# Designed miniproteins, single chains, continued (2): the designs that were tried, part 50

Each design is a single chain, and the fold is of that chain. pLDDT is the mean over its residues in the fold that is shown.

## One batch from the design tools (miniprotein)

Design m5716
Fold by ESMFold2-Fast:
Structure m5716 (fold): chain A 79 residues (1-79)
Amino acid sequence: DDAILAEAEKVLEEGEKIWEEAKARIEKATAGKDAAEQKAVAAEIMREAVRELAALLKDPAVAAALVAAFDAQLAAQLA
């Protein structure tokens, strides 16, 4: 129980840092770009952030499922 809670806390803390960093990168990288370029750059930064989040997970199957689900959602939004 305690081990699961400690791992969940670690993943949440590191996940917040990764997501905040990704948001900052998106704002900086998309500054002055048109809407299409903003979407493309933001999508790439978001993919990197999700891979970093997945690396925090101890179960490689869950990590792979997270990356695949995000890639599918992102592809659907860009279509």
Scores: mean pLDDT 75

Design m5717
Fold by ESMFold2-Fast:
Structure m5717 (fold): chain A 80 residues (1-80)
Amino acid sequence: LTDEQIEAIVNALLEKGLLDEAEAAALRGVLRRNQATLTLDQLKKIVLAYLGNRASAEELQAIAAAQSVAELIETIKALS
């Protein structure tokens, strides 16, 4: 993960109202600490854990289906 990718993920979740500022800071910290070793599957699991009950089953499925970090970011931006 790059710093730009971390910021894109966190900002997209904030803009969709899926995280508050404190949750966003916590997620940013987790992603930055692990950015050199994080796989796409681990990244998706972390994002899904932070979303919890705030996303619909369809939105969670769309996130789980993302096949790249770029696709994950675009999927989050497309959430309702």
Scores: mean pLDDT 81

Design m5718
Fold by ESMFold2-Fast:
Structure m5718 (fold): chain A 82 residues (1-82)
Amino acid sequence: MDRADMEALVAEAEALTAAGKSDELSEEEQRRAYIAQLALDAGAPRVTPEQEAEILALFDEMANDPSMPAAEVQERVAAILA
């Protein structure tokens, strides 16, 4: 996804949340919107399908290792998006 795709995903998620309809987003759509927000925060111009897959794998790793600090997650996301 490019920057325009990322901005659109975040805007849709924010609009649904503001309307009290965040439950209308699927888990997959919520994860994609979160990846888009992380990429925008990192200043990434795009997210490739390979980078999206690596970030999803990191989310699964975080679910299996609750001791992983937020700073390490942020550094790993920034490295994937570099």
Scores: mean pLDDT 77

Design m5719
Fold by ESMFold2-Fast:
Parts: structure tokens; sequence; C-alpha cells
Structure m5719 (fold): chain A 58 residues (1-58)
């Protein structure tokens, strides 16, 4: 699943990923440590954890 950073944000899972404001990334490829969820479900969790700092993209 794709997410877009609305500001600089650090996403923590099995690894650590820092997204810059305006950056679009696939969290399924970047944070595989959130295994057990589909890529879309992992993107949704990242959005919830980052609050207003990250937006879900299709």
Amino acid sequence: GLVRALEDVTIKGEGTVTLKKGEVADVGEIVPGLSGFSGRQRAELVVREAGEKVELVE
C-alpha cells in the first residue's frame, strides 16, 4: 500500500524509514517487519500511527 508524507516522519517497524514531506512510498516494500498484514493494511496502520503526518494513497 502507498502512503504520502505530509511532513518529515519516521516510520518504525522491523526497520526504520524516514519519509520527507511530499514523498510517496510503498510501506509493504519498506517496512516488511509489519508482516501478517496486507500491504494496504500496513499502509493503513502507518497512517494511524503517524496521525496527520502521513496520508493513505491508493
Scores: mean pLDDT 68

Design m5720
Fold by ESMFold2-Fast:
Structure m5720 (fold): chain A 97 residues (1-97)
Amino acid sequence: IDREEFSRELDKLAPELKATLKEADAAPTLDEAIAILEKAAEELDRRGEELRRELAEAEAAGASQEEIERLKAEEAAVATVLSLLRMRLSILKLEKS
C-alpha cells in the first residue's frame, strides 16, 4: 500500500469519524450512543465491500497500477476506521452490561 495515498484517504475519513464520535458522546443514553456507532459501522462495512468489488473489477480489467494502489489505500483506510468504531462500540457494550 502506498503510504501517502493511505494517509490521504484516512484524512478524508477523519472529519466523518470525529463527527460520528462526537454525536455518540453527546447521545442522551448509552443505547442511543450504541445505535449511532452501529449505524456508522454498517455504512463503513458496506463501503468496504463495494471497494473490494471495485478493486477486483479494476484488476480484472487491467487498470493502471496507480488506480489499483489508490483503491487499495481507500479500502485500507475504510477498514482502519471501521476497526476503530467497532472497538469503541465493544467498550460501550461492556459499559451497558
Scores: mean pLDDT 83

Design m5721
Fold by ESMFold2-Fast:
Structure m5721 (fold): chain A 116 residues (1-116)
Amino acid sequence: GLRTFSTPELKQADQALEQGDIKKAQKLVNKALKKHPNDPKVIEEAIYLYIQMAELALTRGDLAGVLRYLADAIELGAQPDDFPERFRKTVEKWLEEVKDYLEKHRGKNLEKRRKA
């Protein structure tokens, strides 16, 4: 896309998605978030890229991928209205399923950190 990104990693993630490489894009987005965990512009750009990952996974029929990328976007503050209208009912259902996944994985990561 013609969108300007605030870090090299996010620009490279956008380029990876243009090439259909979701795994590379996800690694680059996560690297940017790790470097700039509280930067609101980086968080906004990461949300945009996770939504693009979810849309690409949906096009490929990768439902597990859709749920993972929606979970990441929701954690960062994504709204259902950020998604294409024709898919909103499906997205809303998947967002409901993702809430349980996020709660379970958060609890498990906190438990691991407490025992380390």
Scores: mean pLDDT 74

Design m5722
Fold by ESMFold2-Fast:
Structure m5722 (fold): chain A 100 residues (1-100)
Amino acid sequence: MTIVRIRFTVVDPVLAGLRVSEAAERAEELGAKVRVRVLKSGLEGEGPEAGLVLEQAAPGDVAEVTIEAETEEKALKSAEIVKRALEGAGATDIEVEVEK
């Protein structure tokens, strides 16, 4: 089992929520589990709509996406999908960490 953590700063909460939820749905189709947490509020979402918790964040809040999959390949593919979604939503300070 491989865990990937993606930490980022929210710029557009609504767009981030929509794009990350779409990415989470695609990651779940690959067999990954996705969780999203807004660090300041402690609000957490999981599953295909996990990104919607970001709509309750403020611009400048730090959030974390946790991706868990049975194989490193699935985890990294899912992380790439989420990272592209975050970049598309204008998120900043995007950091990717792989737990081995």
Scores: mean pLDDT 86

Design m5723
Fold by ESMFold2-Fast:
Structure m5723 (fold): chain A 77 residues (1-77)
Amino acid sequence: KEEKIKQVEESVKEDIELLKKEYPDNEAAKELIKEAEKLLEEFLKVAPKLSEEELEKKIKELTGKLREAAKRFVEAS
């Protein structure tokens, strides 16, 4: 369970760092970064308290929200 949480955290943080390096002064990228950071923070607050089944559901929810945010970024570009 803890390994899954760590993997999700590391993956999202890596993606955020890539966006910062690739688009250091892009407003749409800055908004995506802020949304991703907020979503990750909210996920990390609840994830340790969840059952493994609930954790899988939260990971899917997080992934879905990040996908929608990325879609808005692409459409804004």
Scores: mean pLDDT 78

Design m5724
Fold by ESMFold2-Fast:
Structure m5724 (fold): chain A 100 residues (1-100)
Amino acid sequence: MAESEEQLRENAQAVAEEMAKRQNLTPEQREQLRAVMEAVVAEAVRLGATSIVAVVGITAAADAILNDGASLEEAVEVGRRAVREAARLLEEEGLLTRRT
């Protein structure tokens, strides 16, 4: 089913909130993750991608913040890059399995 931009944003927000809860993020880290989520959602929407692709970007950015001590700018770049790569892989699979 076609996912709306609003549904994609709501799904991404829910995943970010669950991640913050599970990993016991500080208020500062939660605000960083929220800013990252907004940038990742915008990139996924721009590419016509689904919430699954946005979730990949959010997860990559959160890992960069928590494990690598990434700055907000670095985490946003990591998240956007992950979204672009996931979208590219899905497009490549679509081209390889084309039935028309």
Scores: mean pLDDT 74

Design m5725
Fold by ESMFold2-Fast:
Structure m5725 (fold): chain A 65 residues (1-65)
Amino acid sequence: SPELEAEYRRLAEEGRKLMEEFNKASDEYIKNPDNEESKKKINELQQRIDEVRARLDEVEARLAA
């Protein structure tokens, strides 16, 4: 359905932006590994990425049905 396709595209874009932010935070953590703020941000971003991935999988399953 067009609605599921639009939802998939929005979730995919959100995931892409989160991955970009995750990569930036990871680069910063590599440079400053004692920075607890960077570690916390990486953990929070990873959780959000996992949530978006789960939602993408749900929408993809509905598109395949």
Scores: mean pLDDT 84

Design m5726
Fold by ESMFold2-Fast:
Structure m5726 (fold): chain A 60 residues (1-60)
Amino acid sequence: GKRDKILELIKQGYTVKEAAEKVGISVKTAKRLLKEAGYSDEKIENLEKSDKEGVAEVLA
């Protein structure tokens, strides 16, 4: 199922955005599935902020 695929990708070191893209779901859906799997909001935020904030330097 989609949840199992998201969990596998997260365990492999992918971010929530990358995992969602690989599975073909939205980031919001991926976050919901992670919460259903027992991930905390804090852990999910860390997975979202990993490595993609390098593009946000242009906005700061």
Scores: mean pLDDT 71

Design m5727
Fold by ESMFold2-Fast:
Structure m5727 (fold): chain A 67 residues (1-67)
Amino acid sequence: SAAKELGRQLYATNPEFRARVEAFYEENREEVEEGLKILRELEARGELPDGAAVYVGAIEALLSELP
């Protein structure tokens, strides 16, 4: 989705946005991981709101860089 791709691009190109996403994930790791499961189910149903899709794209970009 365009909104999900926007989240990925913001994470890759905007240092302030990236730093906020990284800090949020480190402070809320368990909640982010559980929330992502719910949001991915909404995405599978075509029911993911654009704002949430931006968030999913950013978090998935972060997770793809973890060991």
Scores: mean pLDDT 84

Design m5728
Fold by ESMFold2-Fast:
Structure m5728 (fold): chain A 87 residues (1-87)
Amino acid sequence: SSSDKQKVQSQINTHIDNSIKSLNNRDFMTTIRHLKKAQQMINDNDVSSSTKFDWDTTFGITQISATITKAPQKIIDMIDQIEQMRK
């Protein structure tokens, strides 16, 4: 239902917001966990969101604005970039 999709979108947005907060605190492990959870929820629920967000993803701050969609390559790319920073 529309209500169920809206709840899933809200939960995805909460994980994205938590990942941004963790990234700003340089807690890369928590950031990755929240991003992976958001990606899983998008894939499992076949839901898209037009939520705009900015990421600080490098030692120099790189702002990346993205629209969340079904299995968005940009979220995958963000996870990969943060994993490289963790390594």
Scores: mean pLDDT 59

Design m5729
Fold by ESMFold2-Fast:
Structure m5729 (fold): chain A 61 residues (1-61)
Amino acid sequence: SARVEAILAEARARLAAGEPAEAVERWTRQQLAHDPSLSAEERTAALRELGRLIAEARARA
């Protein structure tokens, strides 16, 4: 969905800007959890992608 894409794009931008992975993960999870336009399936897919992004960011540290 466009909303999931926007949230994940912001998460990627924050990681690229050097924000701590833990802070970006917390922010992104909060955005996904509290967005009423998202289905449970969209949240699950977004959380899986978030996990991948955070694991990659931590591996680079």
Scores: mean pLDDT 85

Design m5730
Fold by ESMFold2-Fast:
Structure m5730 (fold): chain A 127 residues (1-127)
Amino acid sequence: SAEEEIEEARRFVENMIRIAREMARDPNASVRELAERLGLSVRTVSRQLAVLQAIMNDDLDDPRISPKVREWLAMLSEELRREISETLRNLIRAIAQNDKEKAEEELERLEELFEEALREIEEKIRG
């Protein structure tokens, strides 16, 4: 149903935010450590990281992205995708520079953008 798909999209977005936060907190964490800390499968974390990388690189044809996730990403406006991509690049840069305050600022912005993304997806699913 539309409601079940929206709930799946919401959980997907929530998992992306949780992974991004944990990466900012501990940039040396392995995929296995992220999975254990967040109570997610290694497969889920790996796929979510591939999605973040694809968005950051504007490569939506990446075969690591599931068809369902690709469909959700295609529902987003180009403007919103560009803003998410820019914010992700800024976040990764802040993490690499060990700038915790900047990483936190970019994470807060990313959360707001993901909430907007979820709203656009919900509107497209409902019609």
Scores: mean pLDDT 85

Design m5731
Fold by ESMFold2-Fast:
Structure m5731 (fold): chain A 77 residues (1-77)
Amino acid sequence: SEVEKQLAEIEEKIKAEMDELKKKYGLDHPIVQEKYKMWTEPVEEAKKLYEEKGLSEEEVKELVLEKLKELEEKKKK
């Protein structure tokens, strides 16, 4: 539950940042496209890797949360 709440908060912050970038630069701008890749691809890769290791649903969620936090840090200039 706590992990799910933190995931929702991070996703909301990322979406807000995305919306601002879209308004400023437009959807097809390289900055916006790089943001999609940075957010989507690493999370999907992490889920697959962690599921292959036979981790529980809770453990997978915790590791996905950690990856999303890393992505938030990486987007900082």
Scores: mean pLDDT 72

Design m5732
Fold by ESMFold2-Fast:
Structure m5732 (fold): chain A 94 residues (1-94)
Amino acid sequence: DLLAKAVAAYKAGKFEEAEELIKKLAEERKNKIEEEMKKLGMDEETIKKLSEIEEEVTILEARLQMEIDDPAEILKRLAEETKEYGEKVKELLK
C-alpha cells in the first residue's frame, strides 16, 4: 500500500520519499477514476474535474495520517471535496 509506505517514510524523517510516494498514489488514483469515468461515457471536462477532486482527497488523506496540519481542517476539506463530487454527479443525472 503506497499510502502506508508514504506514512512510514514520513515518520522515519524521509520527507522527500514520502512526498514522492504521495504523488505516485495520487496519480494512480486519478488515472483509475479517469478510466472508470470514461467507461461510463462521461465527457472530458467532467472526468477532469472529478479526477482533480480524487487527487486532492488523496493528498488530504495522506496528510491526515501523517499528522500534518490541523486534523479538523483536513477533515473539513475532505467533507467539502466529497460534497463537490456529489454535486457534480447530481448535475450529470439531470
Scores: mean pLDDT 74

Design m5733
Fold by ESMFold2-Fast:
Order: sequence, then C-alpha cells, then structure tokens
Structure m5733 (fold): chain A 100 residues (1-100)
Amino acid sequence: MPSVDEIIEEAKARIEEIVKSESDPEKLAEKLAEVLREALERMPEDASWNQVLLLVHEMMSHAQELVSQKLSKEDQEKFMKIFTEKAGELLLEAEERLRA
C-alpha cells in the first residue's frame, strides 16, 4: 500500500489536473472534496490524527494556491467557502472513525 507521503503527492497531482480542466467554482470544490475523500479512504488504518491533518493541510494549501492563480476573486471566495465546508465535514467523519 502507498505511504502517507505518496498519498499526498498523488492527491496534489490530481488536484492540479482537475484545476486545469474545471473553471466552475462549485464543481471545482465538489471535485476537489472527492479527491480529499478518496485520499482519506486510502490512508493506512494505523495513520495518526497528525498524519490526517497533514494530508488535509497539504491538499487545502495546494488547492488554494492553484485556484488563486486561475479564478477571479469572487469565484475564489465561492470555491473556498464550499471547499472548506466539505473538507470540515470529511475531517469530522475521519475523526469519529479514528476514535471508534
């Protein structure tokens, strides 16, 4: 199975391809949230909470940088609002799973 670092690198590469192909901020946020969901699902069952937080931080930082270069300020704000909401929901689900 891939390491945490490999999962992060693959997720970043997928984010780059999606950002190149999608210009609608809502669809972009949904597609990137699915990349995050898939990456979280691929994390080792023994992954620490700190490793989960690192994955989310790396993906969010990379997505924000790429989106800021492509989208208008208004579309960036719309994207970030939807993406941060969806990412927050996925983090809560992951936290509950790790506590169980």
Scores: mean pLDDT 83

Design m5734
Fold by ESMFold2-Fast:
Structure m5734 (fold): chain A 98 residues (1-98)
Amino acid sequence: LSEEEEIEALWSLSQDPHSPLKVLALPKGDPRLEPLLAYLEERGYRYVTKEVGDKVYVVAGPASVSEEELQAALDEFIEHRRILEESPSLEEAREKVR
């Protein structure tokens, strides 16, 4: 089955593959979202999701990672992306992210 290969491809596009947390962004209403969440649930991963604009962000990690850590990582990722898009300069974005 190609589902694992698709998940690996999506992961490789978004984040460092050596990170303990996986972050994915999908278009709102993407039919792959529900199969992805089912796959994560089936394998015992913890995950949190958040809708921002026209996208759904998903953060997943092993069951040993707390939900609070996943929530914090998701919020930080979304905030970093927003600041980078809205800030007129890279230096200003770096200050707001720190």
Scores: mean pLDDT 65

Design m5735
Fold by ESMFold2-Fast:
Structure m5735 (fold): chain A 80 residues (1-80)
Amino acid sequence: MREAEEAARRALEAGRRGAELARRAKTVSESAAKGAGGAIRAIGEGFQGGLEGGPEAEEAAERAAREGARRALEAAREGA
C-alpha cells in the first residue's frame, strides 16, 4: 500500500514540474493547455492503478507522468 501511495506522489510531483515548465514557455499557449490536460489525466490514471496494482503500479505511474510531460513538450515544439 505505502509503495503505491509513494509512487503516485512522485508521479504527481513530476506532473507538477512538467506543468510549471510548460507555463514558462509562453509561446506554447494552445499546446501547453492540451499537454497539461494529458499529463494530469495520465497521473490520475496512474494513481488509480496504483491503488489496485501494487508494486508494478509504481513504475507505471511514474512512466505515465513522464509520457504526459514528453507529449506536452512535443506539442510545444509543434505549436511553436
Scores: mean pLDDT 58

Design m5736
Fold by ESMFold2-Fast:
Structure m5736 (fold): chain A 85 residues (1-85)
Amino acid sequence: IPPGSEEYRRRFLEARIDALEYAIEKMKAGVSKEEIINDLKKRRKGARGDVEAEALNYVIDMIKAGKTVEELEAELERLRAELAA
């Protein structure tokens, strides 16, 4: 696998971790799912690159699918394990 694909994978993992940490924090603070989605969409418009925008879209889709805080935390731990591997 080319070095560029490994760098993309790492950036995508890190960006999804950051977006999930943000979403979980806001959900625990009592912010509505709709407000979190709207904020993530704004972040997506200002994203550093396509990989970061894609990561934000991934987290938006999970929230839209009705994922609970527990399910988001489980996904966060899974992604952290993938990043450590």
Scores: mean pLDDT 82

Design m5737
Fold by ESMFold2-Fast:
Structure m5737 (fold): chain A 95 residues (1-95)
Amino acid sequence: MAEELKKEAEELKRELERRVGELAGRGAPPSEVFRLLAEGYKELAEIYRKIYEITGDPEDLKKAEEYEELARRYRELAENPTDERILAALGELLA
């Protein structure tokens, strides 16, 4: 059901924020945070692809594609981080 999937997406977003806070609290390196974000955005993309299959709404497809792009970006950042790239990514995320 589209409504159930949207609820799952909302729960995943809240869980990502919570887990990012937990990682920061225990002093995890930024690469672990970015890996978590990459995995979370990949899951969000999959959920929105399923929502699109039900709704046919091009906005849902666009969200899926945006999350796929974010997942790829954070995965690359997690695998090859630099201080400059980390600061830039965090600035974009917080804006």
Scores: mean pLDDT 78

Design m5738
Fold by ESMFold2-Fast:
Structure m5738 (fold): chain A 97 residues (1-97)
Amino acid sequence: SADEEIQKKIMELTQEFNQILRELSEELSKKYGIETAEASRMIIRGEVPADIKEKLRERLRKLAEKFGFDEEEIEAILSKPTLLEAYDAAVELIKKG
């Protein structure tokens, strides 16, 4: 059903967002000597060095393209100030079809 397809897409989106958070937290921790838990909080808040911010933007863009969002929808997601707000925007777009 359409509802089952939507729930599957949201689950896949959630897994991909968690993977991005994990990988960039590990990279930020290793590159800048920041404790991993603190690095995760920095990424969630968008309070990261410019190189990590650019990688986050690139990973989110590719994820949005993979989910079939158009350019305006992608820019709406990428314009969000926090990772949580970007995730919420992407979930709402999936629910709308």
Scores: mean pLDDT 87

Design m5739
Fold by ESMFold2-Fast:
Structure m5739 (fold): chain A 85 residues (1-85)
Amino acid sequence: SKVEEVEKLVEEGIAKARAAAPEDKPAVMEKLLKEVYEKGKEAAEEAEKGSPEEAAKEGKELQKILEKAGEAAGEIYAEAEREAA
């Protein structure tokens, strides 16, 4: 499903961002968040073509995935700010 594609993108992207050089981590994460946002829109559009119940369920799953991506980005940005201070 497209929701599973978004989840995989988030997991792989977070791993890639954490593996990047410390100075590059924020930029890698910003690029990931853009890709996740675009893919998330596609997943939401596909969910809307299903039943209202399925659309609601997939919407909740997408929301959790996006929240997880945002939380990871916050941690990486906080680390970058501490090193810049």
Scores: mean pLDDT 78

Design m5740
Fold by ESMFold2-Fast:
Structure m5740 (fold): chain A 86 residues (1-86)
Amino acid sequence: SLLARLEAALEESKKLLLELAEIARKQGDYETAELLEKRAKQLPLLYEKIKQAYEEGKLTDAQLEAIIAQIEADNAKLREMIAALK
């Protein structure tokens, strides 16, 4: 289902943001680490908000697919950033 795909994409975002935050902390960039950790903590609330909008008919299937595709694209960029630092 689209909601299962959304949940999986956001769970991957959380893991990638926390991994990047750990790298930032090891490099002494505490400000970047805190921003990434804060963003990761907000993802469950983002899931609930998108899910509610979809279930209330405020988002079409096509709009939800576009949102998921953007999250997946952002995750690909985060993976590239992490790979470049390892």
Scores: mean pLDDT 90

Design m5741
Fold by ESMFold2-Fast:
Structure m5741 (fold): chain A 119 residues (1-119)
Amino acid sequence: SPEIDELIAELERFQAELSRIYKEIMEAIKNNKPKEEILELIDRFKEVVDRFYERVKPYLSPETQARMDELKAKIDELVEKAKKAIENGDRKTALYYISEAYTLAQEMLNIALDELRAR
């Protein structure tokens, strides 16, 4: 349907946006940018995940929604851990947590895209 095709295009744009922000976080950490700048990028990453989750959730089956809820909860926990690591000056641990959050966000996007494309 045209509505599903437009939603798929929006999800592909969210995927590209998450990839860009993740690369910006990696570069900011690598280039020893101020912690305030890195925290802003992490908050932006979370904002994109939140927007994607709210946008797609109503279009998914109850079983897929439950899986998305579990992945989203894990992402939120990893983002919080990454922010605390940045605050404590542990940028290596922060990178590990944000990398895991990015992997789970990509899993959420792929699950949503697979269900929508099967319609």
Scores: mean pLDDT 90

Design m5742
Fold by ESMFold2-Fast:
Structure m5742 (fold): chain A 70 residues (1-70)
Amino acid sequence: MTLTQQHYEALKVMKEMYQQAEQLKQQGKLSDEQVQKFGEKMLDLSLKIFRGEPIDVDAFRKELQEILDS
């Protein structure tokens, strides 16, 4: 797979997870700790894309989902 395809998949996951987090936050179902951890993971993914590092999209999705479910 090319870097461009991984980049697109990562951005799609970020968009989906952001929409879920925003909905939960609007409903008051996310703690401040969950919001902060989610933001830190999103920033980490963005930095990996910027650095041209390989991204395990499935692992990242799982980590973001675990934060929202905790």
Scores: mean pLDDT 77

Design m5743
Fold by ESMFold2-Fast:
Structure m5743 (fold): chain A 90 residues (1-90)
Amino acid sequence: SPTYQAAFEEAYNRITRIPQSLAEAWAAADAAEQLELLKQLAKEIKEEIKKLEEKIKETDDEDYKKGLQDVLKIVKEDLEGLEALIKELE
């Protein structure tokens, strides 16, 4: 469905841009600064997850909703991995 594809791509691109925006800071960072950047990344991803969950609740189009839900599942799994990495590096 074009509606599903549009929803998936919109949500996925929005979330995947967060690590890209931090890449320059990461390249210049020491180990302690890298840990703080990972914490910032986790915080920004959590904020986008909340926005995505709200958009899902407000959406009546089932194809659009499904696209958002599929991205939400992927991103929540990625966030769990990121939070586990942060805990290991502390």
Scores: mean pLDDT 84

Design m5744
Fold by ESMFold2-Fast:
Structure m5744 (fold): chain A 87 residues (1-87)
Amino acid sequence: MTQEEIDTVSEVLGISKEEAREILEAPSEEETIRLLAKAVGIEEEKLREAIKELEAASEEGKEPESEASKLLLEILKKIAERVKKLE
C-alpha cells in the first residue's frame, strides 16, 4: 500500500491516516465494507448495494440511481482526481 493512497483516502473521507490505512489494508472485502461504511456514515448493507449498482452501471454505461451510489461515485471520483494530481 502506498503512502499516497493512504493520504488520499484520509483527505477525501476526512478521517485519520490510521483509519484510512485500516480501510485499505483490511484483511477481507467484508471488513473493508464495514470500515468504509463507518467512515462515510452509511449502513453497511446500503454500501454493498451502492457498490453493486456502481459495478452494474459502469458495465452498462448508465448513471447510478440511488443516493448512496451517487455519494460513493463522487467519493471515488475525488480519490481518482487527487491520485492523478499527485502522480
Scores: mean pLDDT 72

Design m5745
Fold by ESMFold2-Fast:
Structure m5745 (fold): chain A 69 residues (1-69)
Amino acid sequence: SSLEKEIERIEKEIDKLTQRAVELAVKLQRNPDDETIRAEYDAVMAEIKELQKRLEELREEKRRLEEAG
């Protein structure tokens, strides 16, 4: 239950960050020289990657717990 709730929290956080990344990507496409937007985009993308890694670890843990009973 706690593991499932943590997975759900991370999935929701990734969804929010993905939406922000799309907004920043659109802005950056229109103004590629905007260093502030680029830095924000890079930071958001890095955070998404770290959360995706954590999500994979939690899903693997959940699978192992389900296999073990």
Scores: mean pLDDT 87

Design m5746
Fold by ESMFold2-Fast:
Structure m5746 (fold): chain A 63 residues (1-63)
Amino acid sequence: GAAGRAALAEARRLAEEVARRDPAAGQGLLKGLDVAESLDPDSEAALTMARAVAHEARRVLAE
């Protein structure tokens, strides 16, 4: 749904920001996000993975 797609978009934006500062960390996050995007965006699994990627990206960016 819209919420899942919004969460995936936000996670991708943050992962790309990480990739600009730390390419290795960003590449790992983007790979995880590609897996999440292959899931049904209305599934709890896709939403959980998107939130996990966004959380880790924010942690890296806070350093």
Scores: mean pLDDT 79

Design m5747
Fold by ESMFold2-Fast:
Structure m5747 (fold): chain A 66 residues (1-66)
Amino acid sequence: SMEEAAKRVGEEIRAELLAQGVPEDVADAIGAAAYWVALQALKAGLSEEEARELARQRARAILDHL
């Protein structure tokens, strides 16, 4: 399902942030944002790969503004 695909994207980004030393609470919040970005992209008809890339761009933008 699109929800399951979006959840995988959010979890992947959360794990990447934790591996980079981002605090757990921040990684959780950004992972949740990544999930919603991916879900909206999938609902708009974008591929899972395109949704993942948009979610990664959003995660980067959030970190750059902290």
Scores: mean pLDDT 87

Design m5748
Fold by ESMFold2-Fast:
Structure m5748 (fold): chain A 82 residues (1-82)
Amino acid sequence: SIEDALARLEALYREVIPNPTEESAKAFIEEALAILREAGVPEERIERLRELLEEVLKKEGAKKAVELAYREARGELRRRAE
């Protein structure tokens, strides 16, 4: 369910956000995108999010990438709950 997907996403976010590294941020991005794919988000949207998040990770660092990934993924899941 979307509720279960949101809970899983939040649990992963809480694990990573206290001390995000490039490696843990990359893992979180992939897990968040997998949750979105399982929830039925179109692959074209997932690929655009991947490109955005990889760019943020490169330019703004792990914390910003994780925060943005969480915000964007949560938004996608909320739209799917409607």
Scores: mean pLDDT 87

Design m5749
Fold by ESMFold2-Fast:
Parts: C-alpha cells; structure tokens; sequence
Structure m5749 (fold): chain A 94 residues (1-94)
C-alpha cells in the first residue's frame, strides 16, 4: 500500500477536488484507513488521520465507515486518487 501511495501522490494534481462530495471523501479515507491497518502501513494510516483532521472530518466517522468498506484494487486506487487530489487542493489553499 505505501508504494502505491507514494506513486499516486507523486503525480496528483488539485484538479477536480472541489467537485468531490463530503461523502466521497469520507468513503475514500475509510477505504485507505482500513487498507492501511490491514497492511500495517502505519504511515498511510497516520496520513489519513491527519487529512481527516484538516478537513474537519471526525476520525471516529472514518473508522466506523471503514468497517463496511470492500477492499478491491479498484476501490483502493480510486481512494488514493481522491485523497491525493484533496491533499494537493488543501496545500494550494494553505
């Protein structure tokens, strides 16, 4: 997971971040948090926690949502793209 995370974040742009719904962002964070914990990728889990805090999304909401998420390669890749896009958007706004 960490290797995929580094690759996706290295190519991410903020384009389209403002078009994402809160629900889409929470779902993406939940997928990544679950995948990170399942793979013991604590750096990725920490990133999700920090991003949720910056977005004003309670970590407990992410944790509860994570319990019901289906981890497929497609879902993980989409979640990485969404999280990377949102993170770049936040950096652009400072």
Amino acid sequence: LLEKFIRVFGTATPEGAEKLSREEIVEALAILYKAALDNLDFPVASFVRDLAKKLGIPLEEVREKAKTQDLSDENIERALEIAARVAQYIKSKE
Scores: mean pLDDT 79

